# Designs tried in a protein design run: designed miniproteins, single chains, continued (2). Part 10

Each design is a single chain, and the fold is of that chain. pLDDT is the mean over its residues in the fold that is shown.

## One batch from the design tools (miniprotein)

Design m4318
Fold by ESMFold2-Fast:
Structure m4318 (fold): chain A 86 residues (1-86)
Amino acid sequence: SLEEIEALAERAVELCKKAAELLKGDSLEDVLKGIAHALRAIGDALDAGIIAKKNGLEEEAAALLRRASAACRAAGLNIDAEAFVG
C-alpha cells in the first residue's frame, strides 16, 4: 500500500538523521548505534522498494525514496534507494 511505503520512507529518513548525529560521536557505543540506525534505514528503503514493485507504485515510491537517499547522504551514507524501485 502507498501508506506502508510512505511510513517506511519516513522512518528511513529519521533513522538516517539519527545515524548522522551518532556517527559524529566519540564513543564506540555511539558509532555502533549510528551504524545500526543506518542499516535499519537501508532495510526500510529495500522493503519500500519491494512493496512498490509488487503494487505497481514505483513512480510514487521513487519520490519518497529520494528523500530517504538524500537523508542518508547527509549522514555520509551513499545508498541509492531509487535503484530498488526500478
Scores: mean pLDDT 74

Design m4319
Fold by ESMFold2-Fast:
Structure m4319 (fold): chain A 55 residues (1-55)
Amino acid sequence: MEERAKREREIRKKVLEEMKKSTPQEAGDIATKYMEALRLERAGREEEAEKVLKS
């Protein structure tokens, strides 16, 4: 699916922006959420992936 690569790229961009704004401790939290969101994206759960990133 071509759109899968696009969605993963969007997630990467969001993570980079959040990491720039966060403290080192929060960056660890963001990395964990990123991995969880990627797993959900791979399972086709786009809405859940976005919720995880928003949290």
Scores: mean pLDDT 72

Design m4320
Fold by ESMFold2-Fast:
Structure m4320 (fold): chain A 69 residues (1-69)
Amino acid sequence: SAAELAARIAALEAELAALTRETAEELRKLQEAILAGDPAARAEAAAITAELKKRTAPLEAELRELRAR
């Protein structure tokens, strides 16, 4: 139904927003160390960003498919 489709889209959008917000908070914690030139903090930030892309890719793909209906 249209209501079920709308609910699934809303759920995916909420999950994407939550993952993005969580990642932004983790990156913010590393910001001072990155500005101080810590290569370990830079590597950790890169890993966090890569993990976000890996986790969001299937959600974004499903959202794109549902929106194309």
Scores: mean pLDDT 87

Design m4321
Fold by ESMFold2-Fast:
Structure m4321 (fold): chain A 88 residues (1-88)
Amino acid sequence: VLPKLDTELIRAARAGDMEKIKEVIEKIIDYLYDLGFTPEQIKEFLKRIVDELYRRGLLTPEQREELMKFIDEKVAELEAKRKATKIK
């Protein structure tokens, strides 16, 4: 559950503020990672949120593609960090 991050994300999307949307996505990644979700689970969750925002008309096709790429890049960084530490 995302107590206020979903509201913040919708607000940023309505404003067309791509930098703010990316900031909120990074906060969601950190939050879910701290809860013990895997990089794959985080990626699936975030892509569903972006698809939901697009379905609601809050994102352009170009913004949707940019955010999907951003999620893939950030989750790949998280996975690489996880493998590099060798510690939980």
Scores: mean pLDDT 77

Design m4322
Fold by ESMFold2-Fast:
Structure m4322 (fold): chain A 58 residues (1-58)
Amino acid sequence: MSSLIKQKAIELIKAHPDLPKSVRLAMVDELEKTSSEDLENTLQKIALYLGKPVSEFT
């Protein structure tokens, strides 16, 4: 549940048309550095910001 979920989340962030580039880079950086234990919390923060459910990242 690590690299594939991070990859999907990164792709969703990159594909989002309304995000500023600086915000996208910050979110991607946080995802890449987050541990497996913290991954759910990081995904929830990103999902809330994007207005999407966490299920979009599975």
Scores: mean pLDDT 73

Design m4323
Fold by ESMFold2-Fast:
Structure m4323 (fold): chain A 104 residues (1-104)
Amino acid sequence: STLDILLTLIGQILRIIGLLLDLESMSAEEARERTIALLESIIADLQAHLPQLTGAARAAAQALIADIQAIIATLKTNDLSIEEIKEMLEAVRERLLELLRSLP
């Protein structure tokens, strides 16, 4: 249902905000590991709801899944700073908000 997708997206946005607030107290390694786990969770939720999405919203969700997969690959292969991880999380948060606004 649309309500289920809405609640899922809101939940993931709140999880990103929570992680962003905690980032400054973490090591770069801990920040990377927690970010990867959160991003993998977001992909799983988007994939689970993808069959219920149509048109522009489905295309946006598919593009976001692909971009998050690329971010995870970057996090696994590079020693990124906390500031770089923060920027990636803020970008994903904004795209989830855009997807939320695109829902019928």
Scores: mean pLDDT 88

Design m4324
Fold by ESMFold2-Fast:
Structure m4324 (fold): chain A 81 residues (1-81)
Amino acid sequence: MSLRELLELAIAELSKVDPGTAEVVRAVAARLPPDADLAGAADFIVGLIDSRISRETDPAVRAGLEEVREKLRRLVEEALA
């Protein structure tokens, strides 16, 4: 998996659940060089999602964010293994 693929997947999945968080990830993606460290970028995105989950009061949105977080975590672990 490339950094670009990870960022595009994260934006697409987050856009379905929380467009605001998707926009934050898109803004971060625009600042990253194309050869940026995949693990570091993934940790930052997961941290953004975790911060959003901690502030979310709607259980359905929270569950959706947790699913996106877990999907991204698994994909990064598989890419780095």
Scores: mean pLDDT 78

Design m4325
Fold by ESMFold2-Fast:
Structure m4325 (fold): chain A 82 residues (1-82)
Amino acid sequence: SSKTVEISLDKLKSDLEDAGVSNVDEIIGVIEALAAEKEEFTLADLLYELNKAGLSGADVLAVYNVLKNKYKVKPNDSLKFI
């Protein structure tokens, strides 16, 4: 079953930086822009928007790994940023 995962944007930024992810400010900017348009979106939607915004496959994969491993998010789970 899909679930909604609430994520602090400040905490996610710190978690991405701690994981050594590149282009964290650009990644956060994409998330902020998407969250301004939609209250909730799936992890798959986020990964698509990161790729569409011009982030590399390596950066997109790094975001996926942090959300999967630290936040236990699955592709069809909804994300809500607070």
Scores: mean pLDDT 86

Design m4326
Fold by ESMFold2-Fast:
Structure m4326 (fold): chain A 107 residues (1-107)
Amino acid sequence: SEAERLARTLVRQVLHDLLGLTGPEADRIAREIVARLDPELMEAFAKALRDPSEEGRKLYEEVRPQLVDQIADALAEVAGIPKEKAREAVQRYLDSMVEAAREEAAR
């Protein structure tokens, strides 16, 4: 749930930044993109977000390249954003959003 919520928020930020898309259309595209992500990858991501320990950090580091690639691929296919630009935007927002979510989990 938290992992899917973070991924949808990330995708909405990328759509706004690169295409100026907001509102219901951005929400629809974000849901479609998140639905394309590997369920095992999303479960590992959810576990990393819930675990504020060093083990959770290492799990995030392990899954990060696959998250970036799958989200960038889905953005390219669904929203027509060039994959390299999608990857750059995902990398720009992902780490800070994950850090904020893991800090909240530690409270």
Scores: mean pLDDT 86

Design m4327
Fold by ESMFold2-Fast:
Structure m4327 (fold): chain A 79 residues (1-79)
Amino acid sequence: GWFEEEQARVAPIREARLAEAVERLSKLKTLEELKEEALRLVKELNLLPGDLVRALLEAGVISEEEAKEILKYLVEALS
């Protein structure tokens, strides 16, 4: 069906964008730099804030507390 075909076609692109964002963010040292760069990447790469924050948590780049703060910042900045 269309969903299976579309998922097979776009999933590698979405995964590549998330991997690129995680790689860029993993090089930052402060929470403030992470917030600013995450907002930029969400806008530039057309990512969902929740997807990016989850990917960062799964990669071990941020703590659960940092994830909550970054997600709040992104949601407020995009609203």
Scores: mean pLDDT 76

Design m4328
Fold by ESMFold2-Fast:
Structure m4328 (fold): chain A 99 residues (1-99)
Amino acid sequence: LPSFLELLQLITEVVYDGIKAGLSDEEIVERVIDEAIKAANAKPTPEQLEEIRKYAEELVKYMKEAVANKDDPEKRRQYNLKALEAATKLANIILKNSV
């Protein structure tokens, strides 16, 4: 079972690599969910999976906004903070459902 920080790092790396590769938002969301669930050996309920998807979508959205605003330090910091909040919620719900 990964630590919270190890899972958080994995989640952020998968999203960043997907953005760099030019993948669609939906492709990045599915990859993040798949990799995080596998790493944590998580078994979420359907309702928890919907919440996981919501946080993954928020994470992708805010990381892409941070990249788009790389030359605006204030906006970049705001979007990075929102991305970290989403990644934290995603990591927490996945770890709560780990066996």
Scores: mean pLDDT 88

Design m4329
Fold by ESMFold2-Fast:
Parts: sequence; C-alpha cells; structure tokens
Structure m4329 (fold): chain A 100 residues (1-100)
Amino acid sequence: SISPKDAAKALEAIIELFRERIPTLPPEQQGVLRTLIYEMETGTASYDRLKALVAQALRLGGPAFTEEVKKIIQKYTGIDTSNWSVEELAELITRLFFGR
C-alpha cells in the first residue's frame, strides 16, 4: 500500500503542477484549476466533485501536462499509469486525497 507520506508528497507535487499551469491557460479555463486547488487545500469538495474537477483540470492541461502528472504519481507511489485514461487518473488522485 502507498504510505500517507508518499501520497501527501504526490498530491503536493500535483497541486504545484496545476498551479504552474494556470497562467498558461485562457482566463475562462483558469477558474477550474483555481477552484480545484482551493477545494483540495480547504478539504471542502465531496469525492464525486473532486474527481470531476481533477478530470476537467487534466483535460484542460492537455496530453503533455497529463504525462507530467503520471510521472509524479510513479515517482512517489511507484504506480505506472502510462496507459491510464484521464478518468482513471482522476479516480486515483481523488483516492489518494481522501485516503490521507
């Protein structure tokens, strides 16, 4: 199983990657990533809401951004997600968040 410390490190790195992506997106798309970061930092999102926000943020980030998220997951958790869908990645990230 993934240690809480490794899950926390993965989530911190993913949040930072989302934050760095914000200024490169159109203003109407920036709101999704800002909302996701806020709700992750405050713990206010339900499971289904967080999963939906993560999936939307990954799609808005694009394929190269999604590959960087996969690298962070592999580095901290050892899970190889190279062939996973956006929906499968969003589920994993949401599980890591609520399992900490």
Scores: mean pLDDT 86

Design m4330
Fold by ESMFold2-Fast:
Structure m4330 (fold): chain A 84 residues (1-84)
Amino acid sequence: PLELRDEAARLGAEAAKLIEEAKKLPKEAEELSRKAIEYAKKAGEHAAQAFFLAETDPERAREHLRKAQEYIRKARELIEKAKE
């Protein structure tokens, strides 16, 4: 439904923003940056799948949304750790 698509679009945008934030981290945090980008990319992939499946398979779309949220959380934790 529309609500699942809206959430998927929001999570996809957040994932893209996290990739850009991770790229701006200092060279000393290179490993944390690399992992954060990897998690953010996975979040974006799951968000895209949720968007695609929202009307045809809402249960699978919800599973992908949960995974996208988890990967966004992991990416953000690594970015914040790199800033400390």
Scores: mean pLDDT 86

Design m4331
Fold by ESMFold2-Fast:
Structure m4331 (fold): chain A 74 residues (1-74)
Amino acid sequence: MTLEQKLAESVLEALRTAEEHGLDEGIRVLREKLQALGVPQEVIDYLEHLLRGTLQDPEALARTRAMLEELIAS
């Protein structure tokens, strides 16, 4: 898989974890996965902020999930 696909998969896994086990668990999964991929901390912090906002907006959540699934499929 490309780095972009691995990033998309990591974010999608964090979204699923947040929905099933709560936001704090989703954020923990996001940080662990992105750190393992060598993503800079500044980018991880930005994605954490986006994840927190996305989970509060059902439309944004649906759009983000669809985009991530498309990236993984490509």
Scores: mean pLDDT 78

Design m4332
Fold by ESMFold2-Fast:
Structure m4332 (fold): chain A 88 residues (1-88)
Amino acid sequence: MTEEEIAARAFAVRLLYDPEEAERFLKESKHPAVQEAARKAIEANERLDKLEKEGASPEEVLSFIDKAIDEITELLREAPEEVRRYLE
């Protein structure tokens, strides 16, 4: 895994588990890929809450989390300078 991929994945995890940060990046970021990543993180967090309330299995929840992180990470890889700026 490259340094850029690790950084993007760390940022993806942060956005998914910190809805306030995701909302901030959606409003303040001027990069389309970062805005889309933030939007997907917010949507994924809402879907996770729904899955837990509906009694989804631990395997279903983990599968969803992994897929969401992978999708957000791929979007953030389109904005490596923005990812680097955030993690400095």
Scores: mean pLDDT 81

Design m4333
Fold by ESMFold2-Fast:
Structure m4333 (fold): chain A 94 residues (1-94)
Amino acid sequence: MEEELERWARELAELARRHNEDEAALEPLVREIEARFGGALTFGVTAMAAALLRGLPLEAAREIGRLAIELALTRDSEKAAAIAERVKAIRAAA
């Protein structure tokens, strides 16, 4: 995951923690990220932020963000299912 995307993920995780994950409080920041990076990278940032918010190690959060970007870009349902299972395994191990 790029350092810039990681900074946005950390900001989003901190905002989510302060507002008890209130979607209305998070939506303006998510929209700003989407305007800057597009949907696939925003999906990666939000997935990484969620992992950080749940207390996963930084390396696990980075891997989840990377896999989320791959998931957003894939057109193959079988590949999408494999990515989702990999994310689940990382969350269980970390």
Scores: mean pLDDT 80

Design m4334
Fold by ESMFold2-Fast:
Structure m4334 (fold): chain A 60 residues (1-60)
Amino acid sequence: GPERNAAIKEGMELVEEGEESDPEKKREGLRMIEKVTGAKLSEEDSVEEVERKAVEALTR
């Protein structure tokens, strides 16, 4: 739904920002995405891998 899509967008923005400059922001983004999608994410995952895993979780 719209709220979940907004949360995923916010989480992805945090992951992208955190990947460049702040590991804590990346972790916050990963937690947000995990909470709304149920995906199992890792701090070692690339931005693309996080997006793929989130989409996979939503289609199950």
Scores: mean pLDDT 80

Design m4335
Fold by ESMFold2-Fast:
Structure m4335 (fold): chain A 76 residues (1-76)
Amino acid sequence: SMHHRLARRLLAAMSAEERARARELFGQLDPSKPIEAHTELIALVRRALEREGLPLEYATDVAVLEALGKELLTTP
């Protein structure tokens, strides 16, 4: 899907340390909060979007965040 392709692109724009931290944060999501309320995770996504020259509004897009989480769970 478009969202999974965008998620892979964002992961490629992250450092290995940023990808490891994003994986940790996705594993520790607070189920009482919406995914877009996780400030540290959103900050990592915003940095990757900025490096790629993509709209920063994607950082709070639930479909983008869900695709990113799935890619992190399925990527070796």
Scores: mean pLDDT 81

Design m4336
Fold by ESMFold2-Fast:
Structure m4336 (fold): chain A 65 residues (1-65)
Amino acid sequence: RKEEAEKTAKKVHELAQQGKLDEAYEILRSKTLEEIREVAAILKDKYGLTDEQLEALRKAYEDLK
């Protein structure tokens, strides 16, 4: 599970770097809130996502729940 969150975080980070936030949100849409929290923690801690990028991810999840 933790390794799956790491792989998901890497993919989401790559898509965000390319400006493909919609594609990143589609990946997160298939995840539970708990899995998204794990991914967000990895994105912040390991990939250095900004508060703005993390807020965009939270908003996308809120809209899709």
Scores: mean pLDDT 71

Design m4337
Fold by ESMFold2-Fast:
Structure m4337 (fold): chain A 90 residues (1-90)
Amino acid sequence: LSEETKKQLEKAIEELDKAVEAAKQGDGKTALEHLDQAKKYVEEADLPKDTKDIILTLIDNAKAAVKQGDYDWAIRLAEAARSLLLSIIG
């Protein structure tokens, strides 16, 4: 990975962690704001299309879960995206 891509993925992980904490507090609005920021960092990252699409799909599904009030499922999906990002960073 380039240094720039690694930093973008690290920022995406930070935003996913903030979204998870907001969801644990029942703060859906704040969770959505952080999921959107994580999504932006992933979209800006120079990653293979297929890898990027998988991560973005997990984030979009987490957003849908938040909108439906399913915070437990949103947390699981955000954690899945986070784990995949960590595997890419090394």
Scores: mean pLDDT 91

Design m4338
Fold by ESMFold2-Fast:
Structure m4338 (fold): chain A 73 residues (1-73)
Amino acid sequence: GDGLTIAEGALKGGEEALKLAEEGRGAGAQSVAQRAIDDARTALEVAKTEEGIKKAEEALKKAQEALRMADTL
């Protein structure tokens, strides 16, 4: 696949993890956030476009925020 597709998936995962953390679902948020972090890192490795890199960075930021919130639950 291309880095953009992976980055888009990671971004969706990061947003889902944030929602789970906001709902108090710490274990679910942590699991989804970790996957999104891993996918975002993979996207950064393979992304060939500025758009892909930007989306991967956004995904990483959101997933890390979700993980931080989950760790406080």
Scores: mean pLDDT 84

Design m4339
Fold by ESMFold2-Fast:
Structure m4339 (fold): chain A 81 residues (1-81)
Amino acid sequence: STVIKRVGLHELLEFLEKNPVLDSAGVAAARAAIEAALAGDAEAVGRHMRELEKHAENVVDPDAAGGAELRAEVRRALAAL
C-alpha cells in the first residue's frame, strides 16, 4: 500500500530530523525501517522504529552521526512514491 509506505517513511524522516546522531545499531535499525516501509509492512516499520529509538538515546559512535545520508535516502524514497 502506497499509504503505508508514505506513513512509514514520513515517520522515519521526522524521527531522523529530530535525532540526527545515531550509533551503528541505530543506523542499521533506520535502514531496516526504510526497507520495511518500502515493502509496505507496517508492523515491521513499528518494530524497527522502536529499536531505532533505543539506539538514538545512547550515542556511542560520533562517526555514525551520518543522519544526513539517511534523511536523503528517505526523501528520495518518498519522492519515488
Scores: mean pLDDT 76

Design m4340
Fold by ESMFold2-Fast:
Structure m4340 (fold): chain A 77 residues (1-77)
Amino acid sequence: MPSLLELVEETFRSFDIDGDGVITLEELREVFERQGIFLSDEELEALLSIFDKDGDGVVTLEELKEVFSEMTNQEIP
């Protein structure tokens, strides 16, 4: 069965039309919202500060999957 991480990957791919493995901050918010996770601007900026060391406003799929894995390990719904 598809895991939550697989659903996140599917959602990420829907925004990553070119298949370059990156999405914008706004697209990242939409990925989380589609999974029922509503992040404040402050929480989203905190996550971006972990992923976007260069300040270019993009997030990779690998970075997103790592954070989602940590979240699912800390909060079991």
Scores: mean pLDDT 66

Design m4341
Fold by ESMFold2-Fast:
Structure m4341 (fold): chain A 116 residues (1-116)
Amino acid sequence: MKEELAKKAGELGKQGGELANKGGTLAAKGGTDEALSYGIAGALSGSGGEFMGELAIKGIGGALSAKSGGQSAKSGGDSALLGAERSPGAGQEAIDLGRQGKKLGDKGKELGEKAL
C-alpha cells in the first residue's frame, strides 16, 4: 500500500539521516577547514533527513515528507563523505557512515517517489 511505502521510505530517510549526522560530526573533527565545512553540512542535512523521515513515519506529509527526508539524508551522506575524505583524522568510520547514509537516503527518496 502507498501508506506502507511512505512509512518505510520515512524510516530509511530517518536512518540515513542519523548515519549522515554521525559521519558529518566525525568529519568536522578532522582538522581541515574543508572537513569542518562539509562535516557541518552533512550533520545539518542528516538532521533534516531525521526530522522529515519522522514526519513521514507519523503520517505527516506522507510520501512528500518521505521523499524530502530521503533527499536530505542523501545530501547529508554526500557531504559527510566529502568531509571524511578531506579528514584523515576522521578515519574509516566517518567514510562508512557517510556512504551508508547516502545509500539509505537514496532508497528512501526512491520509495517516497513511488509512494506518490
Scores: mean pLDDT 84

Design m4342
Fold by ESMFold2-Fast:
Structure m4342 (fold): chain A 69 residues (1-69)
Amino acid sequence: SVLDEILQAAQEFRRLLERVGLTPEDLALIEEITRLIQRAADESDPARREELLKEALKLLRELVARLRA
């Protein structure tokens, strides 16, 4: 599920945070990811909720990739 993919990506992100600090750009991405997840939590339409979660997952994967670089 998309939630399982988000949890997996979030665990990798947490691991990377223990090794490196956050830049202002990383903080901006975290803010946007948090905003999308919050919107998804408040969304009653399952299709729209999934769309928001997929957008959040995309940004989370981008953040993880940046931290690995």
Scores: mean pLDDT 81

Design m4343
Fold by ESMFold2-Fast:
Formats: structure tokens, C-alpha cells, sequence
Structure m4343 (fold): chain A 89 residues (1-89)
């Protein structure tokens, strides 16, 4: 389950506050890597088959986004919107 693997990687990274710490998980043909760049700055990379997405987050804000497939980016944005709606409840 990719969402679970991503959550586990994020939790592992959260246990360290040191810049340069990274965590990586792989489930089937999906690979997720997250790297801490600072106390509240992260770089996330998600690969699904031959499609890759990369994000840079700072203080909870999306600073940069790169994707080899625009459809994957759109799906990820929708998931983020749903998570925000649940958090506001």
C-alpha cells in the first residue's frame, strides 16, 4: 500500500531533525523518497512505473513541483485538497 509506505517514510524522517536525513520506501513499481533539507523543509520524490514527481515543501508550503506526467500531478493535488478538508473538520 503506497499511501501507508509514504506515511511510514514521513514518520521515520520526523524522528530526525538533522538536515540531510532521508527515508525511502518501495512498494511494487512505486518508489517514494523524502529528504529533510531543514527543520521545516523537505524534498519528496515519487516514482510510479516510468512516471516521476518531485516536490519541495517549506513550512508546509509547496515551493516547487516537477512531474513527468501532468495527470499524476493533478491526482496528487486532488488528494492534498481532500486531506485539507478532513483536517479542517
Amino acid sequence: DLPRAVAEATEELARSTEPGTSAEVEVGDHRYRVTRLGPDEYEEELTEGDHTQRYVLRDGELVSVETSDPELLERDREEARERNKRAEL
Scores: mean pLDDT 66

Design m4344
Fold by ESMFold2-Fast:
Structure m4344 (fold): chain A 66 residues (1-66)
Amino acid sequence: ATVTVTITGSKGAITSQAEVIGPGESVTLTGDNPVVRTLSSGEVLVTTSGGQVLFDPAHATVTVTT
């Protein structure tokens, strides 16, 4: 099944891997088999068959839909 992951910035939030998300902005990642990992840096890596996004959870909110 296809999964959509939406990452929304709250205030000055940043994501890496070619994306910068500002306050109130969103990045959408779509694909199968979502995996969420918290790295030793405190950053969160979300991986799907469609790609991956790395972000700071202190400045962003993640929403996963079917």
Scores: mean pLDDT 59

Design m4345
Fold by ESMFold2-Fast:
Structure m4345 (fold): chain A 82 residues (1-82)
Amino acid sequence: MDESAIEKSLLATLEEIETSTSVEERVFYASYMAGMIRMVNSMAPMSQATRDRIRSRIQRVLRQTTDPRTRRYLQQAIQGLQ
């Protein structure tokens, strides 16, 4: 499986969270990302290096996020990458 394509897709979803103007959009994309990470883990786990890079980017977005619902899904995504 092309791990690079998965990483690119997850990072694109993170950008949607960062650029979304509504809480509903941010929650939707954060939930979608958490679900994608769970699915990838059940099928073909990513390498530790790729997981570390994605986790670092999610942690950065989480630090800038104030909405508790979005924060909860981002925390779930981080847990899926440990």
Scores: mean pLDDT 83

Design m4346
Fold by ESMFold2-Fast:
Structure m4346 (fold): chain A 87 residues (1-87)
Amino acid sequence: SMMDEISRQLVAIITRGMHRARRESEGKSLEEARRILEEAREQALADATALLDQRGVPPEVRARLLATMEATLEANEERLLAELQAS
């Protein structure tokens, strides 16, 4: 379905952004890693918004998907920062 395809593409946006942020954070300070993760989150949300607009997703559904995605990105950021601090 269209929603299954959109969900897969949103997961891909998150996964690509997180992998890039992890690579870019390698050897950086915790402050620099935090900035990299914040930029990655902003880019992922921008990419997701563009995708949902392009696919004509209704505003109510779009808002819910973006809110869920933002929560997922925040959880992933907290996890990566905890891993970096523990290393």
Scores: mean pLDDT 86

Design m4347
Fold by ESMFold2-Fast:
Structure m4347 (fold): chain A 98 residues (1-98)
Amino acid sequence: DEELKRYARRKVLELALEEFAKLTGEKGKRLAELLRRLYEDPDDEEAKREAEKLYEENKEEIEKAAEEAVKRTLPLAEKVREAKSKEEVDKLLEEYKK
C-alpha cells in the first residue's frame, strides 16, 4: 500500500527532524521547520532559499547532527517498514517516545 508507505516515511522523517533539532539548538530547529515546509510544499522558494543559506553557513555542524539523528531513528524506521496499518505505525512511534 503506497499510501501506508508514504505515511510511515513522513512519520519517521518528522521524528528524525525532532532529534536533529535537539542536537543543533536554535539553528537546527529553524532548519527543521523549513524542511517540514519543503516536505509539504517542495515549491516553497522562500523556505528553500533560507534552508540553503542555513546549510551553507553551518554545513559541518548540520551534516554531523543529521547523521546522528538518522542513526537514532534507524531502528524505528526498520520496524515501521514492516507495519501493516497506520495504527501500527502510530503505536511504534508512541513506543519509541517512551
Scores: mean pLDDT 79

Design m4348
Fold by ESMFold2-Fast:
Formats: C-alpha cells, sequence, structure tokens
Structure m4348 (fold): chain A 72 residues (1-72)
C-alpha cells in the first residue's frame, strides 16, 4: 500500500508539468490508499478518469492503474 502510494506520487511529480489534472488525480489516489482506502475502488476511479483525458494523458492514467493493480 505505502509503496504503491509512493510510486503514484513519483509518477505524478514526473507528469505534473505536462498533465497537471492527471498529476492531481494520482496524488488524490495515493493519499486515499495511504489512509487505508480500497485499492479496487481506486483502480476503478483511475480507469474512469482515463476515459476523460486526451490520449497522452490517458496513457499516464493507465500506467497509474497498473501500479494500483499491484495492491489488488
Amino acid sequence: MEEVAEELERLADEVAGKYPKTAQALRIAARYLREGGDPELALKDLKRFAETLSPEGAEVAKRAAEIVEKAV
């Protein structure tokens, strides 16, 4: 859980300059998981969020979903 959250925050920092909304969503997911949130729910939220993004932003959200899948 903690390692997954840290990996999400690292990815968010990498993309914040180009995809600020995606970075914000990843940081929210990381905090939710650190606070004992359900990784399945976080995964569903990230997949739904990816559908609202440009193709490039969606690619980052898909990478985040793969990180969260390690916790499911």
Scores: mean pLDDT 79

Design m4349
Fold by ESMFold2-Fast:
Structure m4349 (fold): chain A 71 residues (1-71)
Amino acid sequence: SMADELAGEKAYEIAKKSAESLKKNLEKQGYKAEYSVERLGGDVARGTVKSELGTFVGIANAKGEVAGVRE
C-alpha cells in the first residue's frame, strides 16, 4: 500500500541520515569510513558503516527509532 511505501521510505531516510552522521563523525576523528543503506521490508531499514574501528549497524523504523549494534 501507499502507507507501507511511505513508511519504508521514511525508515530508509532515517537509516541513511544516521549512517551518514556516524561516517562523518569517524572521518572527523581521522578514521576512514564508508556507509550503505538498505530497506529490509515494511517500515524497517538498515544502515551499515564500515570503518577501521569495525562495522556498525543501525536498524531504523518509520517512527525515528534507531537501534545500533557493533558487529
Scores: mean pLDDT 83

Design m4350
Fold by ESMFold2-Fast:
Parts: sequence; C-alpha cells; structure tokens
Structure m4350 (fold): chain A 74 residues (1-74)
Amino acid sequence: SKILKAVAYAILGIGYELDGDEKKAKEYYIKAADLFASTGTSDDLEIASFLYEKSGDKEKAEKYRKKAEEEKKK
C-alpha cells in the first residue's frame, strides 16, 4: 500500500530525528511527503506540506499547502 509505505517513511523520519540524525530524518520526511503528495487528496496534500516543512523544503511545503486548500474547496 502506498499509504502504508508513506506512514512507514514518516515514522522512520521521526525515529532518526529523535536519534539526532537530522540528515536521515530529512531524507525520510521527503520520501514520505512525496508519497502523500502523489495521492492528490486534500488530507494527504496537507500531510505532505507538513512533512516538506519538517524536511526544510519550504517551497514544496507552501506549494502543497495551497494545493490542499484548493482540493478542500471542491
């Protein structure tokens, strides 16, 4: 399942963050965000935005935040 893989990557990101491995944490947050962004649902796009923000990708975070808002209006 794409969503189960995305959740697993997000959990790995949190685990690496707690372990102090910021580089691996960001890598896994991006992997999770890419999968959530690929579903196109408003909730998943909002999660993707949050995970991109966690990874330091502010441009993608804002892009997917706006896309999530537009999907909520439909």
Scores: mean pLDDT 88

Design m4351
Fold by ESMFold2-Fast:
Structure m4351 (fold): chain A 62 residues (1-62)
Amino acid sequence: RTLEESLAEGRELLASRSMVPSPVARSVGLTLRKVGDVVDKNLEKKKKGGEFEKAEVPFVEG
């Protein structure tokens, strides 16, 4: 097992122990998970198809 995996599990256990009854805290957790998924997909696209140099990068002129 890697240390990173143990740390991730530890964070979840700490959150459960804190016992946050507010649904707001749940929404925040779900949002963070979605962001992580989007980042993962973006990394996959960059690795497979490159950066779409001709696809009009929005920050090229920014």
Scores: mean pLDDT 57

Design m4352
Fold by ESMFold2-Fast:
Structure m4352 (fold): chain A 79 residues (1-79)
Amino acid sequence: VLPELVPVPIEEVPGASRGLLVVRRRNGDYQAAIFLDDNSPPVQLTAPSAEELAAQVLAVAREHGLTPVPGLAERIVAA
């Protein structure tokens, strides 16, 4: 099975988005990379289920003061 990449913005503000999330699925495993700023390495997450990955993404976003876009968990599950 080929991996799929689904870009989903974590926080959306007028004219910009911060904390870009990229979700990849491979053989049922879900992987995401959260980009916080230009100087920080991406926060890499992996989970066997999309729902667990969504929970981890929301936790990281909250820790860094980001507000997830509406439907973020649904988009992760759909990936």
Scores: mean pLDDT 68

